# Designed miniproteins, single chains, continued (5), part 26

Each design is a single chain, and the fold is of that chain. pLDDT is the mean over its residues in the fold that is shown.

## One batch from the design tools (miniprotein)

Design m16874
Fold by ESMFold2-Fast:
Structure m16874 (fold): chain A 91 residues (1-91)
Amino acid sequence: SLTDEQKLLLLRFLVDIAIEGAKKKYPEYKEVLDEFKKRVDEIFSNAKSVDEAVEGVRKLYEELKPKLTPEQKKILEDIVRTVEDFAAYLK
Protein backbone atom coordinates (compact mmCIF):
# COMPACT_ATOMS: atom_id res chain seq x y z
CA SER A 1 0.00 0.00 0.00
CA LEU A 2 3.03 2.33 0.31
CA THR A 3 4.54 3.85 -2.86
CA ASP A 4 8.30 3.50 -3.56
CA GLU A 5 8.65 7.25 -2.83
CA GLN A 6 6.88 6.82 0.55
CA LYS A 7 9.06 3.78 1.40
CA LEU A 8 12.24 5.77 0.64
CA LEU A 9 11.02 8.71 2.75
CA LEU A 10 10.25 6.43 5.75
CA LEU A 11 13.61 4.62 5.47
CA ARG A 12 15.47 7.95 5.22
CA PHE A 13 13.60 9.23 8.32
CA LEU A 14 14.57 6.13 10.35
CA VAL A 15 18.22 6.37 9.24
CA ASP A 16 18.31 10.07 10.26
CA ILE A 17 16.94 9.15 13.71
CA ALA A 18 19.52 6.34 14.09
CA ILE A 19 22.45 8.61 13.15
CA GLU A 20 21.26 11.49 15.38
CA GLY A 21 20.83 9.02 18.26
CA ALA A 22 24.38 7.72 17.72
CA LYS A 23 25.74 11.32 17.68
CA LYS A 24 24.07 12.05 21.05
CA LYS A 25 25.31 8.76 22.57
CA TYR A 26 28.86 9.06 21.13
CA PRO A 27 29.65 12.82 20.90
CA GLU A 28 33.37 11.93 20.53
CA TYR A 29 32.50 10.43 17.08
CA LYS A 30 30.27 13.31 15.93
CA GLU A 31 32.66 14.27 13.08
CA VAL A 32 32.61 10.75 11.54
CA LEU A 33 28.84 10.44 12.04
CA ASP A 34 28.21 13.90 10.47
CA GLU A 35 30.24 12.92 7.38
CA PHE A 36 28.41 9.55 7.20
CA LYS A 37 25.02 11.31 7.45
CA LYS A 38 25.98 13.81 4.71
CA ARG A 39 26.90 10.98 2.33
CA VAL A 40 23.82 8.92 3.31
CA ASP A 41 21.62 11.96 2.52
CA GLU A 42 23.26 12.11 -0.97
CA ILE A 43 22.60 8.38 -1.49
CA PHE A 44 18.89 8.73 -0.60
CA SER A 45 18.51 11.86 -2.77
CA ASN A 46 19.77 9.87 -5.81
CA ALA A 47 18.14 6.48 -5.04
CA LYS A 48 15.10 5.42 -7.09
CA SER A 49 14.23 2.41 -4.89
CA VAL A 50 14.69 1.08 -1.35
CA ASP A 51 17.04 -1.65 -2.67
CA GLU A 52 19.23 0.99 -4.39
CA ALA A 53 19.39 3.08 -1.17
CA VAL A 54 20.32 0.02 0.95
CA GLU A 55 23.03 -1.03 -1.53
CA GLY A 56 24.38 2.55 -1.53
CA VAL A 57 24.62 2.61 2.28
CA ARG A 58 26.32 -0.82 2.31
CA LYS A 59 28.91 0.35 -0.27
CA LEU A 60 29.52 3.55 1.72
CA TYR A 61 30.21 1.49 4.87
CA GLU A 62 32.68 -0.80 3.00
CA GLU A 63 34.42 2.32 1.56
CA LEU A 64 34.81 3.91 5.02
CA LYS A 65 35.57 0.66 6.94
CA PRO A 66 39.42 0.65 6.44
CA LYS A 67 39.69 4.15 8.01
CA LEU A 68 37.47 3.45 11.05
CA THR A 69 38.43 2.44 14.60
CA PRO A 70 36.83 -0.78 15.97
CA GLU A 71 34.36 1.34 17.99
CA GLN A 72 33.40 3.45 14.95
CA LYS A 73 32.95 0.26 12.87
CA LYS A 74 30.57 -1.17 15.52
CA ILE A 75 28.48 2.04 15.56
CA LEU A 76 28.25 2.29 11.74
CA GLU A 77 27.56 -1.48 11.43
CA ASP A 78 24.63 -1.07 13.85
CA ILE A 79 23.27 1.80 11.70
CA VAL A 80 23.68 -0.24 8.46
CA ARG A 81 21.91 -3.20 10.11
CA THR A 82 19.05 -0.89 11.14
CA VAL A 83 18.73 0.28 7.51
CA GLU A 84 18.71 -3.36 6.24
CA ASP A 85 16.20 -4.52 8.90
CA PHE A 86 13.73 -1.67 8.27
CA ALA A 87 14.07 -2.06 4.48
CA ALA A 88 13.16 -5.77 4.90
CA TYR A 89 9.85 -4.74 6.54
CA LEU A 90 9.10 -2.49 3.53
CA LYS A 91 9.15 -5.45 1.09
Scores: mean pLDDT 87

Design m16875
Fold by ESMFold2-Fast:
Structure m16875 (fold): chain A 71 residues (1-71)
Amino acid sequence: AAAAERAAELAGSVAVAEEMRRRGLISEELLEAFKAGDVRAYAELLIRQAEAAGKEPDRELIAEELAKIEA
């Protein structure tokens, strides 16, 4: 269901986060917090991904996704 689908998305995002850390785009501390399930680290990762792609971060969409994780 929805929680299992979110867990699968996060697992895919961990691989992306590890790639970003290897490229020096995020800190080791941010990667560790994200892997530990810190929802603020998840938000920071989404912002860094958008910035690295040259895009404006969708802060409203990020807030909606965080609300789903926190529920």
Scores: mean pLDDT 68

Design m16876
Fold by ESMFold2-Fast:
Structure m16876 (fold): chain A 67 residues (1-67)
Amino acid sequence: MEGEEVSLEGANGTRLVVRGVEYTDPLTGETEIAAFVTEQHTDNALPTDDVKALVDRAIESAREARR
């Protein structure tokens, strides 16, 4: 099961589109939420600090959709 999409933009034109996804752990059978990058605009490397900030916000937004 998938949550809603979140679009985030970082410094220097880095763009990420992230979707919160619910998945069932095949070993435990429990449902967890993870954020998946569905679109990114980058050459080869992303600034680590920018990626951390964007991912954290995307995950929080996806979790909020479950409330």
Scores: mean pLDDT 63

Design m16877
Fold by ESMFold2-Fast:
Order: structure tokens, then sequence, then C-alpha cells
Structure m16877 (fold): chain A 98 residues (1-98)
């Protein structure tokens, strides 16, 4: 589960770089960065054995990425929206395994 979360963080970092390269708005970039920070906090607390706090950060990350996907779709960046919808789904799956 920790390894799956680490892999997802790397995927989220790559998705952020792709969004920037594709001309995502500053507002969209900020949401993606906020989601990444929430995932990094979740990993930190999961490694400390604070599963309850880790789950709260994962729930926050999923909500942020769902908002990022909606904003990306509104901006005509459908492939970016699909990527963040997939990331949000994987965040929820990891939270259930934790």
Amino acid sequence: VIEELEELIEKARQALDTARAKGASPELVQLIEDGLRALEEALKYAKMGDIETAKRYLESAAQIYKRAAELARQQGLDPIAETFEEIAKKVEEIAKKL
C-alpha cells in the first residue's frame, strides 16, 4: 500500500508536468499542486502509522483532483481531466486498502 501510494505520487508529479506543458491555467496548476501536497502528507502519516490522518489527506487529495479534472474539462483539456479522474479513483482505492 505504501509502495502503491509512492507510485501514485510519481504519476501525479508527471501529470502536473504534462498539465504545465499543455498550457493549464495558473488556477488548474495550483489545484494539481494542492492535490500533490495532500498525497505527500498522506504518505508521511502512513509511514508514521497514523492511518486515520493519512486517510483524511487521501480523501482531501481525491476531492482536489476531482475539482482539477472538472476545471481541466471546462478549459478544453480533456486528456488532463481524464488523467486526474483516474488519479482520484486510485487515491480512493488506496484509502480503502489502508
Scores: mean pLDDT 86

Design m16878
Fold by ESMFold2-Fast:
Structure m16878 (fold): chain A 64 residues (1-64)
Amino acid sequence: MTKRIEVDLSDPEKAVERLAEAILETAKALGVDISPETARRIASRIVDQARAAGKTKITVEVPE
């Protein structure tokens, strides 16, 4: 089963942290080795782009 994580963009700092956590879990499930710093950088870019697109929420599907 895939676990769906919904991230609210109203607090960008918390959104980045939650999304970075989901990215790390997904990478581990796929056998990809990334650092927590790399995950946070990716999350920050995604949050920024989603806010620029007028989104209030992001949904991420994580295996398990």
Scores: mean pLDDT 78

Design m16879
Fold by ESMFold2-Fast:
Structure m16879 (fold): chain A 88 residues (1-88)
Amino acid sequence: SRRERVERLLERIEELEERLEKTPEMRILLPLLEQLRELLEREGEGLSDEELERIEEALELVEEVLEKPEPSPAEVAAAALSLIGALV
């Protein structure tokens, strides 16, 4: 269901927030994840499938960059742009 999908996305954001607290190079993404969490809490079940898919894709990219031991500034910037795209 859409509710279960939104709940899974919120769980993923919470896990990413914990991981970013341990990864100083990527902390600039924390405010964007906070905005996505707030969006999902307010509008989650009202979001379209396309909007939810964009959020899923953005979170996947953040997760991929976090798997790297030394993420580059360009990779962090790409993740930030993806998160911004999910917010509009």
Scores: mean pLDDT 84

Design m16880
Fold by ESMFold2-Fast:
Structure m16880 (fold): chain A 91 residues (1-91)
Amino acid sequence: SSQLFELEDQAVGIMKEIERLLRDKAPEVVRAMLDAMGYYNMSRIDKSYRGLAVRKIEEAKELLRKAVEQGLVPESLGAKAIQTFDQIVES
């Protein structure tokens, strides 16, 4: 749907901002976000990946929360990223 497309575009923008902040300081968080989106994209083609996609998204959200707590990501940006992942899972 057009709504899901807009949500996916928003997710890409947020991920690019977080990558700029974390690529050198916490590359493991960037990797977790990329893995989450990779499994999500696979789940759109093959529903058997849905469980893996949800698990990887929850792992990425937890790492993002920790990065915010450590001061590596602004709270507002981290909150937007987590909210966007939640909306993607619910779609």
Scores: mean pLDDT 83

Design m16881
Fold by ESMFold2-Fast:
Structure m16881 (fold): chain A 100 residues (1-100)
Amino acid sequence: MPDAVIVIARSDDPEYIEELVKKVRELFGEDVPVEVVTNAEEALELIKKYPAGSKVVVASDSVGMMLEALLLLEEHKDEFEIGKVRIENGLFVIPVTKKA
């Protein structure tokens, strides 16, 4: 179970965000902390605030947002370990372990 899920939303529309969070809850349950951002850079900054060894998931319903997140995480691979990318419940899911 991840320590948190960071959702990269395509927009700040409340109805869209609510539906996106619902899909995350269906995958990871009600007890996991969920944080919503609108870009990959904000997602990276949130992951950096977690302690070393934290397991976080980055999720998005957008191929473009997911690719940007993957590229940014790969640029910082000394700080982050990227797990196997999955497509589940209409979401792209990237497991991330914070190294330092």
Scores: mean pLDDT 84

Design m16882
Fold by ESMFold2-Fast:
Structure m16882 (fold): chain A 78 residues (1-78)
Amino acid sequence: SRELLLRIAERELARIEEVLADLPEEVTGDQVVAKLREAGASDSLLAALDARFGSARVTLAQALEAIREILRENVARS
């Protein structure tokens, strides 16, 4: 069910927001990837984030928006 996958994605995003809450407002892509890897995020999510940001400086809001887009795209491809 697409609806079920969307609810799972929203719940996963909420958990990711909690994991990243300890990071400052401005971070590097590498810091976001490292924190998510420590929390057990999927290799596919980590690879997608690394491809988008690498070591670039980003805001936490930009990182969360990218994660939301990646999760949404994964639902659309399912």
Scores: mean pLDDT 81

Design m16883
Fold by ESMFold2-Fast:
Structure m16883 (fold): chain A 94 residues (1-94)
Amino acid sequence: MDPGFLEGLQRILDEARARIDDTIRSVFEAKLAAGASIDEAAKAALAAAQAIIDETRDLLLRLGVPEEVVDEIAAELAAHAQAVVDALAAEAAA
């Protein structure tokens, strides 16, 4: 457990979460503004977030992070993306 390696990983994950949050909001709002349903907007936002998760997975694998750890991180990012989309869908339905 190299502190510099852990700091680098934390930065990558913080940047990935910020990109996921910004991308979900942007795609969701753009789809609703274009007349899409909440379900359609949510699906589009999740698909955009998944692309960022896939990029993050590939980056971590290239950095030599074990596949099991990368799978766990990807699952956590996917759960975060789902929670953000669910919150936006609930807000839009109110």
Scores: mean pLDDT 86

Design m16884
Fold by ESMFold2-Fast:
Structure m16884 (fold): chain A 60 residues (1-60)
Amino acid sequence: GALESALAAIRAGNSTLGGAGALVALQSGEATKEEVRELAREARRLGNEDAARGIEQILA
């Protein structure tokens, strides 16, 4: 799904696709806001600060 694709993109260092996947997952109802927050925390833990900030802006 979009959330799994977002995480895969983040792990590959692709912040743009990670953020896009998170947005799609949230807007389609595939993921809750809390699941998307957890994705942002995971992105930061993986060292992808750009993805973490992008996802946090989607949730703002």
Scores: mean pLDDT 86

Design m16885
Fold by ESMFold2-Fast:
Structure m16885 (fold): chain A 100 residues (1-100)
Amino acid sequence: MADKLRELLEKQKKEIEEAKTVEEIRKILEEALAEVEKLAAVASPEDKPLVEAVIDAIKEQIKMVDALAADPNTTTQQIKDLVLKRQESQIYMFDVMVKE
């Protein structure tokens, strides 16, 4: 489970780095959410808290993107930079959780 979640987070980060529009960033986050929800359906009780934490993190990130996109003074680059910073933080926290 952890390896699959880690690979998904790394893939998501790369796709966000290549994204050119807010719509592309949002689509990447929605696709990642769908993949993690599939993993949640087959997760053991031991793995469930880790999978749920990743689901919550992605949902929070989608809400952040939607809120920022609603502000006409916010640029696509600013949204992208904030999403990437949060993605790096999520990967770091995931690595901390998986080590124990």
Scores: mean pLDDT 79

Design m16886
Fold by ESMFold2-Fast:
Structure m16886 (fold): chain A 86 residues (1-86)
Amino acid sequence: MKELEERLELAERDARLGAELYERGKADPSDATLYAAGALLRIGAGVEAALVAREAKERGDEELAERALEVAERAGSGELAESIVA
């Protein structure tokens, strides 16, 4: 379980950073790099969180699975997470 918890913590960090960079890029359209970096971090974080949710559910850790689904949803990968964990 520690492995999945560590993976989720990293995904949460990347999702938060990605959201921050994405919003900064939207606020300053002259910096396309922030927008692109934010979008890519959010995509990667969402996919990782969805995979953690599936693994947690398979192991019977419903609490960790729900937390990971929330991270995936916040990262914009809610549909992917629902498909993987359903």
Scores: mean pLDDT 77

Design m16887
Fold by ESMFold2-Fast:
Structure m16887 (fold): chain A 67 residues (1-67)
Amino acid sequence: GEKEAEDAGALGAALSANDAGALGAGRATQYWIQGDKEKALEGAKEAEKHGGPAAGAGARRSMEYGA
């Protein structure tokens, strides 16, 4: 439906505008692996700041899955 198309478009736009958020998520995962949990969470918050709550959730999930 229309809401589904908008949600998919918003996700696509978030991913496209989320190169900075993706870098934040990558940094968060790297710090998590290094045992620096505080900096890892900071990186996840940076991803959320740039891409919104969906990007923040994705970053946290990426940390869990990547580590």
Scores: mean pLDDT 61

Design m16888
Fold by ESMFold2-Fast:
Structure m16888 (fold): chain A 99 residues (1-99)
Amino acid sequence: MEEALKLLKKAVDYLKQGDVDKAKKYLLEALKKIKEASMELVDAASDALNEAVKNKDVEVIKAVLEIGKKLLELSGDDIKLINKAIGVILRAIGALEDL
């Protein structure tokens, strides 16, 4: 996320200079970094869910469900991220139903 923030700041600087083409380039690079970080977050959330289910930790399962919902919101049009985020959400809901 820090790398994405640096790219966004560069885009703002180019917009202030009226260089829309360079601003667009840095905005697209920032979006790519956000998607990469979101993929790492969804994988970490899946790992946390596996441990929480093993331990029957209802509050951690609920926290992972909320993280999954936020990751789905951040996925936009990325089908792979959407599918992974939905997978975490559905597994968390299923785990809560089994309790």
Scores: mean pLDDT 81

Design m16889
Fold by ESMFold2-Fast:
Structure m16889 (fold): chain A 85 residues (1-85)
Amino acid sequence: MKKLTDDEVNEGYKEMKGIIDEIYDLRDQLLSQGKDDLALEVAGRIRRLWGEVLRAAGQRDKELFEESKRGLEELLDEARRELAS
């Protein structure tokens, strides 16, 4: 298992936080469309994924960081798809 450097952890954290901020913006748009149940699901999934990001950062585990990023990107794509419906 490759351990991440401090710089790699910081860059990964910034990148994932940027994705989370975009998902929160999409959640607010879902709320504006009356899709309250979907917005609640998105919020719950962000909380779980953020916990995994913090765990990956604490362990400096590159694979866990990549898995967490993948989960966030999947949620971002799903939220965008729901807004287009």
Scores: mean pLDDT 81

Design m16890
Fold by ESMFold2-Fast:
Structure m16890 (fold): chain A 116 residues (1-116)
Amino acid sequence: GVEVKESGGGTVKEGGSLTLTSHWSGEGELSLVSWWLEGPDGFPRGIASISRDGKVYYGPEYEGRATISVDLEKGTSTLNLSSLQVEDTGTYYSVAVSAGGKTLAFGEGAKLTVLG
C-alpha cells in the first residue's frame, strides 16, 4: 500500500505565506495527489490537485493564492499558500489517488493556524 505524511504546518499572521509538503512511500500506482482543508466547521474544502500527467486544479477560493507541485521520483508534493486568511485555519490533508480514482492513502494532516 501507499503511506502519506504531511509536514510544514504552524502559526502565521494573516496575509502571510506557508509551504506544506507531503511525502508518500510504499507500493501503488499514483495518478493524482490532492490537498484538502478541514476547518473548524468540519467541512472539507478542496484546495488543489495535480495529476501524474501534470494537470492541475485549484479550488475557486484558492486560485491565484495556492500553487501545487509534485516530484514523482522523490514521492513528494508541495502546496504553497499565500495571502493567508483566518478562514484558512485548520488541518491540511494530502490524498494519494490511484489510476482507478480510488483513494490509496491520506495522512494525519498538518495543522495551520492563521492569526488575524
Scores: mean pLDDT 80

Design m16891
Fold by ESMFold2-Fast:
Structure m16891 (fold): chain A 70 residues (1-70)
Amino acid sequence: MEEALREAGRGLAAAVKGQYDEAVEHFRRMAELSTDPEAQELMRRGAEAAEKGDIPAAVKAFSEAVEKLL
């Protein structure tokens, strides 16, 4: 769980800087390290939104996934 939260922090930092491709990569790693199925589903939706260019939806989904891990 510590590594998943660390990746979440890196992803959020990248998103704040506008580096959304880097943020998506860190959030995908968080999903791989997470054992919470709700967080994994939110991460999957966030990644899908980012791939479609819907960055606000991606950021919202990733933020909700981080809340599930806390």
Scores: mean pLDDT 72

Design m16892
Fold by ESMFold2-Fast:
Structure m16892 (fold): chain A 96 residues (1-96)
Amino acid sequence: EEVEELAEELRRIDEEMRNTSDPQKRWELWRRRDEVIARGSELLQEEAEKLPEDVRKKYLELYFKSGFERIDPREYLFAEAVADVEAKKRREEILS
C-alpha cells in the first residue's frame, strides 16, 4: 500500500538525518521529509476527517508531546493528516 511505502521512506529519511551532521544534506533530507509527509497526509485525509473534533484535538496534543522517536512513521503520517484537517476547519470557520 502507498501509505506503507511512505512510512518506510519516512523511517529511512529520519535514520539518515540522525546519521549525518552535514547541514546541506540535513536540509535536503528535511525537504524530502516534508514531501513524504504532505503526500501521506493527502492519502489519510478521509480517515482523519472521520474522527470527532475533540478526539482529533486530544490526539494532536498527545502526539506533539510524545515526539517523533516514540511514534511509528505510519502514525506520524496520520497525525499530520489530522493536523491538516484541523487547519482546514479553522480556515473555513474564519471565512464563514
Scores: mean pLDDT 77

Design m16893
Fold by ESMFold2-Fast:
Structure m16893 (fold): chain A 94 residues (1-94)
Amino acid sequence: SKKKLEELVELLLKVPKEELDKIIEEASKAMIEEIRANRDSPLTGGEMARFIGRLWHDMFSIIADKLKEKLKLKKEEYSDAEIESAFLAALAKK
């Protein structure tokens, strides 16, 4: 619901920037390792677009899991898409 998403944004705004930065850093490290694992694969333009989309999805899945753990949320309470939407909204508010 809209109220549920607004409550999640407020919880995210209370997380210190340093802790959010650490979560982003850990997700980025996982993304770099996935890039390294696929570095020798020849990719066409369409394959590259799909690969980048998958990296973005996988990165946000990691961020969502870490945020749920940090905020002590039940994994089933919020979808990864709801966490992503709230996280992006929180970042936009500075």
Scores: mean pLDDT 75

Design m16894
Fold by ESMFold2-Fast:
Structure m16894 (fold): chain A 67 residues (1-67)
Amino acid sequence: SEELIDLLEEEMGVELNEEERELIKHFLETLSKEAELKTEEEKKKLVKKIASTKDLEKILEMAKTIE
């Protein structure tokens, strides 16, 4: 999960604060479970897909919606 958050930061070129990291971690874990992603490669592809939006505010808004 930490590796997936680090990958998101890398792909988007952003640095997340602790609150944003926890929110996105929960979001990615929820999406991975709902999509039944089993492998690390599948989860990394999801992260890259999300990062391709290059809109951190939109990602954070989506993450808050699942709480």
Scores: mean pLDDT 78

Design m16895
Fold by ESMFold2-Fast:
Structure m16895 (fold): chain A 68 residues (1-68)
Amino acid sequence: MKEAIEATLERLEELKMPKEFIEKVREYLEEIAKLTSEKEEDMEKARKLAVEKGEELEKFKEELEKEE
């Protein structure tokens, strides 16, 4: 999880995404990682949640790109 979070944040920095957006992505991914750590038996559910949150973040990314 840590490596995946770092890779995602680096990708967003390379794309010159707003700092606030990158910070929000970090918080989302950290929350998902926390859930996985606390509920190992629910790892499959955590992965599904990560996909759903990823879709929400993609929408935010597209909206931010429109403002440029």
Scores: mean pLDDT 67

Design m16896
Fold by ESMFold2-Fast:
Structure m16896 (fold): chain A 74 residues (1-74)
Amino acid sequence: MTDVASAAGKAAYDAGADPQTAIRVSNAALEAVEAGKLDEIEERVEQTLLDAGYSPEEARRIAEAVAKAARDAL
């Protein structure tokens, strides 16, 4: 796959996620793409951010940026 993990991780970091959370977000986005569940990228990323202690507003904002970057990298 062409740079989905890198694109997702960079988008999360640029949007304000810490490096460890950006890695987890990158993994969640990549797993969704590998499973053929492109419609679940945003939801899986948002849940990962919520589990990491981000607010619902921050989680949503970061998840939207990550999902866009991941889809653009496909």
Scores: mean pLDDT 82

Design m16897
Fold by ESMFold2-Fast:
Structure m16897 (fold): chain A 94 residues (1-94)
Amino acid sequence: SREAEERAMAARLAEALARVIGAVVGEEAERRYRAALEARRWDEVARLVAEALAALPEAELERLRATIRAASQEPDPAAAVARVLAALEAVAAA
């Protein structure tokens, strides 16, 4: 069950990142990210994530950094992932 829970959390984070890439960089970058995930092209995945982060407004990037710092202090991994997910979803909705 723990392994299934970890896979579900990873899938939710991957989906949230896809939506951020689509919102911040564009639909073509989101499609390339999804294809890279399926092909396990981790260098391409990392490049597209870095590209999206570089394109974020300074205030949104600082909010994400603050959330990641708070999540790193959270002893419950599910609660830590939920904090990061909420922040990524807020960026994608903006």
Scores: mean pLDDT 83

Design m16898
Fold by ESMFold2-Fast:
Structure m16898 (fold): chain A 57 residues (1-57)
Amino acid sequence: MRERIARALEAEGIEPTEERVDRALAEYEGFLNIGFPEDLALAMAVMIVRADVEAEK
């Protein structure tokens, strides 16, 4: 799963650092736990990390 998350981050122009992959993985697992389908959970996790990257500047 980490490899899939890293590739999804790269597709959005985000460098897949360990910290960003870990954050996206945590969000992804959170969305799965509340019943979101895998594809939607992945997309939402990537969007959250993207928002975090923009906010940390």
Scores: mean pLDDT 81

Design m16899
Fold by ESMFold2-Fast:
Formats: C-alpha cells, sequence, structure tokens
Structure m16899 (fold): chain A 60 residues (1-60)
C-alpha cells in the first residue's frame, strides 16, 4: 500500500482533509513505528477508529 492510498482512505472515513490525513499516516509510520502494510491491515479490520486505538496503545 502507498501513503497516498492510505491517506485517501483515512480522509474519506474521517471527513478530514487529504493533507491532514497524509500527515497523520506519515506520523504513524515515522513517529510510532507502524509500517504502511500494518496501517492498511488495521484500516481494513476496523477503519479509522481501530487505527486511533492502536496508535494510543503504542503511546502508552
Amino acid sequence: PSLEELARRLSEQTGKSLERARRAIRDLVEKLGFSLEEVAEILDAGGAEALEREAIRRLL
């Protein structure tokens, strides 16, 4: 999966701008250690809400 594809999906699911979604995906990868494949799998399983839960779990 590409960052652009995942950002588009996140933008569509949350109603946030595509630019904001790109930054969110980039931060998950660069700051929290997610892979793009892992982000795609989480979005496929539970959408943006599941992605938020996993991000919080890694911060704790």
Scores: mean pLDDT 84

Design m16900
Fold by ESMFold2-Fast:
Structure m16900 (fold): chain A 80 residues (1-80)
Amino acid sequence: SRDAFIDAVVAALAPLLTPEQLAKLREVLGRMLDAIDAGDTEAVQAAMDELSRLLSTLTPAQVRALWEAFVAHGAAYEAA
């Protein structure tokens, strides 16, 4: 489910990100998935722009961990 995917990604990043960064990640992922489900292309682009801004505040190691979490948990989300 949407919430299970977001919870899994946030849990994987919890040791690496601040509570403020984790809260922003949860918010951005929620908007992105809601926009995808609604077929709202403009809202998807806006959420991707917010995600890009968040990524610009992260270290290369944190960005890699986020990518690994997306790959690991994205397959489970698509299968559900």
Scores: mean pLDDT 80

Design m16901
Fold by ESMFold2-Fast:
Structure m16901 (fold): chain A 62 residues (1-62)
Amino acid sequence: MSGLMSGLGSALSLRAKTVDEAIDILREAGLTGMVKLLEEAKKKGKKTVGEGLDYASSILSK
């Protein structure tokens, strides 16, 4: 489970610098659930891709 988030983190870090850019990439890919998680992370003050993915991983590990 954690390996999938790690792979997404690496790909997003190469293509996006901010959570907003990561959201755009995920929306283009049709990953609507991940888009919602990153939008919630943004509302929580997460601004970097790493911070957003840490938040999403925390929710998904529930």
Scores: mean pLDDT 71

Design m16902
Fold by ESMFold2-Fast:
Structure m16902 (fold): chain A 85 residues (1-85)
Amino acid sequence: MEEEIKKYERELKEAEKNGDYLGMGESYKKLGEIYKKLGKNEEAIEYYSKAEEAYEKYFKATGKFDKTMMDIGVKVLEIAVKEVF
């Protein structure tokens, strides 16, 4: 898992340098999935929220909707509900 975290952190930095909001969203999503698997729900929610923000920037910049925006929103709610109930 540490190697995967480093991989997606590197991909995130590259996407940030290139202004690639779609790539940033994908990298944040992957980091959220890894932290969820590790049982670190607080970090997972934070990364999914950042992915959602990156996808929103992509939509605002391009006018194109990405279906992963909806999927991430659902995942944030799923983790939050699981912690409360």
Scores: mean pLDDT 74

Design m16903
Fold by ESMFold2-Fast:
Structure m16903 (fold): chain A 119 residues (1-119)
Amino acid sequence: MEEERRRRFEENVEGLLRALDASAPEIYRKGKEAAKKNPYAKEVIDDLEEELRRAMEAGAPGYTVREHVLALLGVAKFAYENPEKLTKEMVDEIYKKFREHARSVAEAEQAAADAALAG
C-alpha cells in the first residue's frame, strides 16, 4: 500500500471507530492484544482488517466501510471479554453474526439518511 493511502486508511479507521463509540478505539486495541492468545480470533481480525483496507482503497461507500468496522469491533470486543473461551466454531459463528448484523445496521442507516435527504 502506498504511504499516502496507508495514512488515509489509518485516519479513516480511527475516525470510524471513534464515531461508533468514544471507547471503541481502546476496546479494539485491547481486543487485538487478547486475540494474540487465540489463533482463530487473530486470523479473523487479520482477515477483517485486510477486507476493510481493500474496501477503503477501492473507495467503497461509507455504509460498506461501516459494516466492516462494526464486524471488526464486535469480534475484537468478544476476544477481549472472552479470550479463553474462543473455539474455532464460536469465532466462526460470532464472525458470521456480527457480519450479518453490521450489514443490516449499515444498510438501515443509509436508507434512513437517504430518506432524510429526500424530505
Scores: mean pLDDT 71

Design m16904
Fold by ESMFold2-Fast:
Structure m16904 (fold): chain A 79 residues (1-79)
Amino acid sequence: SAELERRDEEFRAEYGPIIKELLAALSPEQREEFNKKNQELIAEFNEWAAKNPDASEEELLDRGIEVLLELIEFMKKLK
């Protein structure tokens, strides 16, 4: 449990700066698309997590990582 929470924190700490760097390179219009996608992905994850209280910590962490990686790929495809 604690080690998985720490791993999630480490992942977010490592990839957070990458997301910020990508965001800084976006136009104002692209930043609006990013914000919309980010809100959608986080809302979907939180709703799924709330509906699956008996899901393993590994499943929760894995889905959280998937959200962040999808967001990074989304930003990389913006022009």
Scores: mean pLDDT 79

Design m16905
Fold by ESMFold2-Fast:
Structure m16905 (fold): chain A 94 residues (1-94)
Amino acid sequence: SLLDMIRKMKESLLAYIEELKASDLPEEEKREAAVTAGLIAFQEIIDLSEDPEVIKAAREAAERLVELRRRKASLDEIEEEFKRMMEEIERLAE
């Protein structure tokens, strides 16, 4: 189901962000990698969902990630916001 996919995407991306935190990559590269992975996840939700509210939430989440990247948010802030946005999308997809 779409809901199962969203849950797996959330789990996988949060694990990826933890790997990025543990890596020796520059902070800018970690941020870019985390944002890129999140944008891909939200785009997949948009492409697979037929629910206007789910699509709207995923689009707003993508815009929020782009803003976080632009203002050079910490990886911790990106992780917290990503988790919050995915949990809202999960709630709407129920």
Scores: mean pLDDT 88

Design m16906
Fold by ESMFold2-Fast:
Structure m16906 (fold): chain A 91 residues (1-91)
Amino acid sequence: SKEEEIKEKIREIVLLIASGTAYIMAALLEEDEEKKKEYLEKAIELYEEAIKLIEETLKENPDLPEKVKKLLEHLRKVAEEQIKYLKKELE
């Protein structure tokens, strides 16, 4: 059903954000500067993918419950702020 498709997209969005955060944690534990940079770049890629999927989900489903829209907008803002921070860390 369309409702099940939306729930699956939300799960994918959450997983992308969680995976991005996991790569940041991996970068913090990494001593090799090149590998650290690769992990941070991967985190940015995952957050950018999450933002794209959030925007597509909101655009395709304008009648989503207000609670779900607010959650997706919050997750988008978190991902955008993380990308901004990580890009500064990469110099």
Scores: mean pLDDT 88

Design m16907
Fold by ESMFold2-Fast:
Structure m16907 (fold): chain A 97 residues (1-97)
Amino acid sequence: SAEDALNQIDQILYDTSLQVLKIMRDIRRNKSSPEQARQSLKKIEQIVKEGLEQLDAIYEKNEDNPVVREEVTRARMLLDGMLKIAREEIKKHIEEL
């Protein structure tokens, strides 16, 4: 159903965001080395990629539902924005060491 699809989108955003937030927090708290921070960025990129793939699957299954497709598009933009912020913050962390 459309409601089930919207709930799945919310769950993907929540799970992806929580994982990224935890990794970003660990980088700051543990004063990660440049190499550790780069490895953590690769993990963040993989987590976001998996979230985007799950969103794409919902988009494909809901061809006849523009509301669900619009919400997938919004969710993709949020994950892309989160990844950009994570990349910038990790770059700053490495440059300020």
Scores: mean pLDDT 89

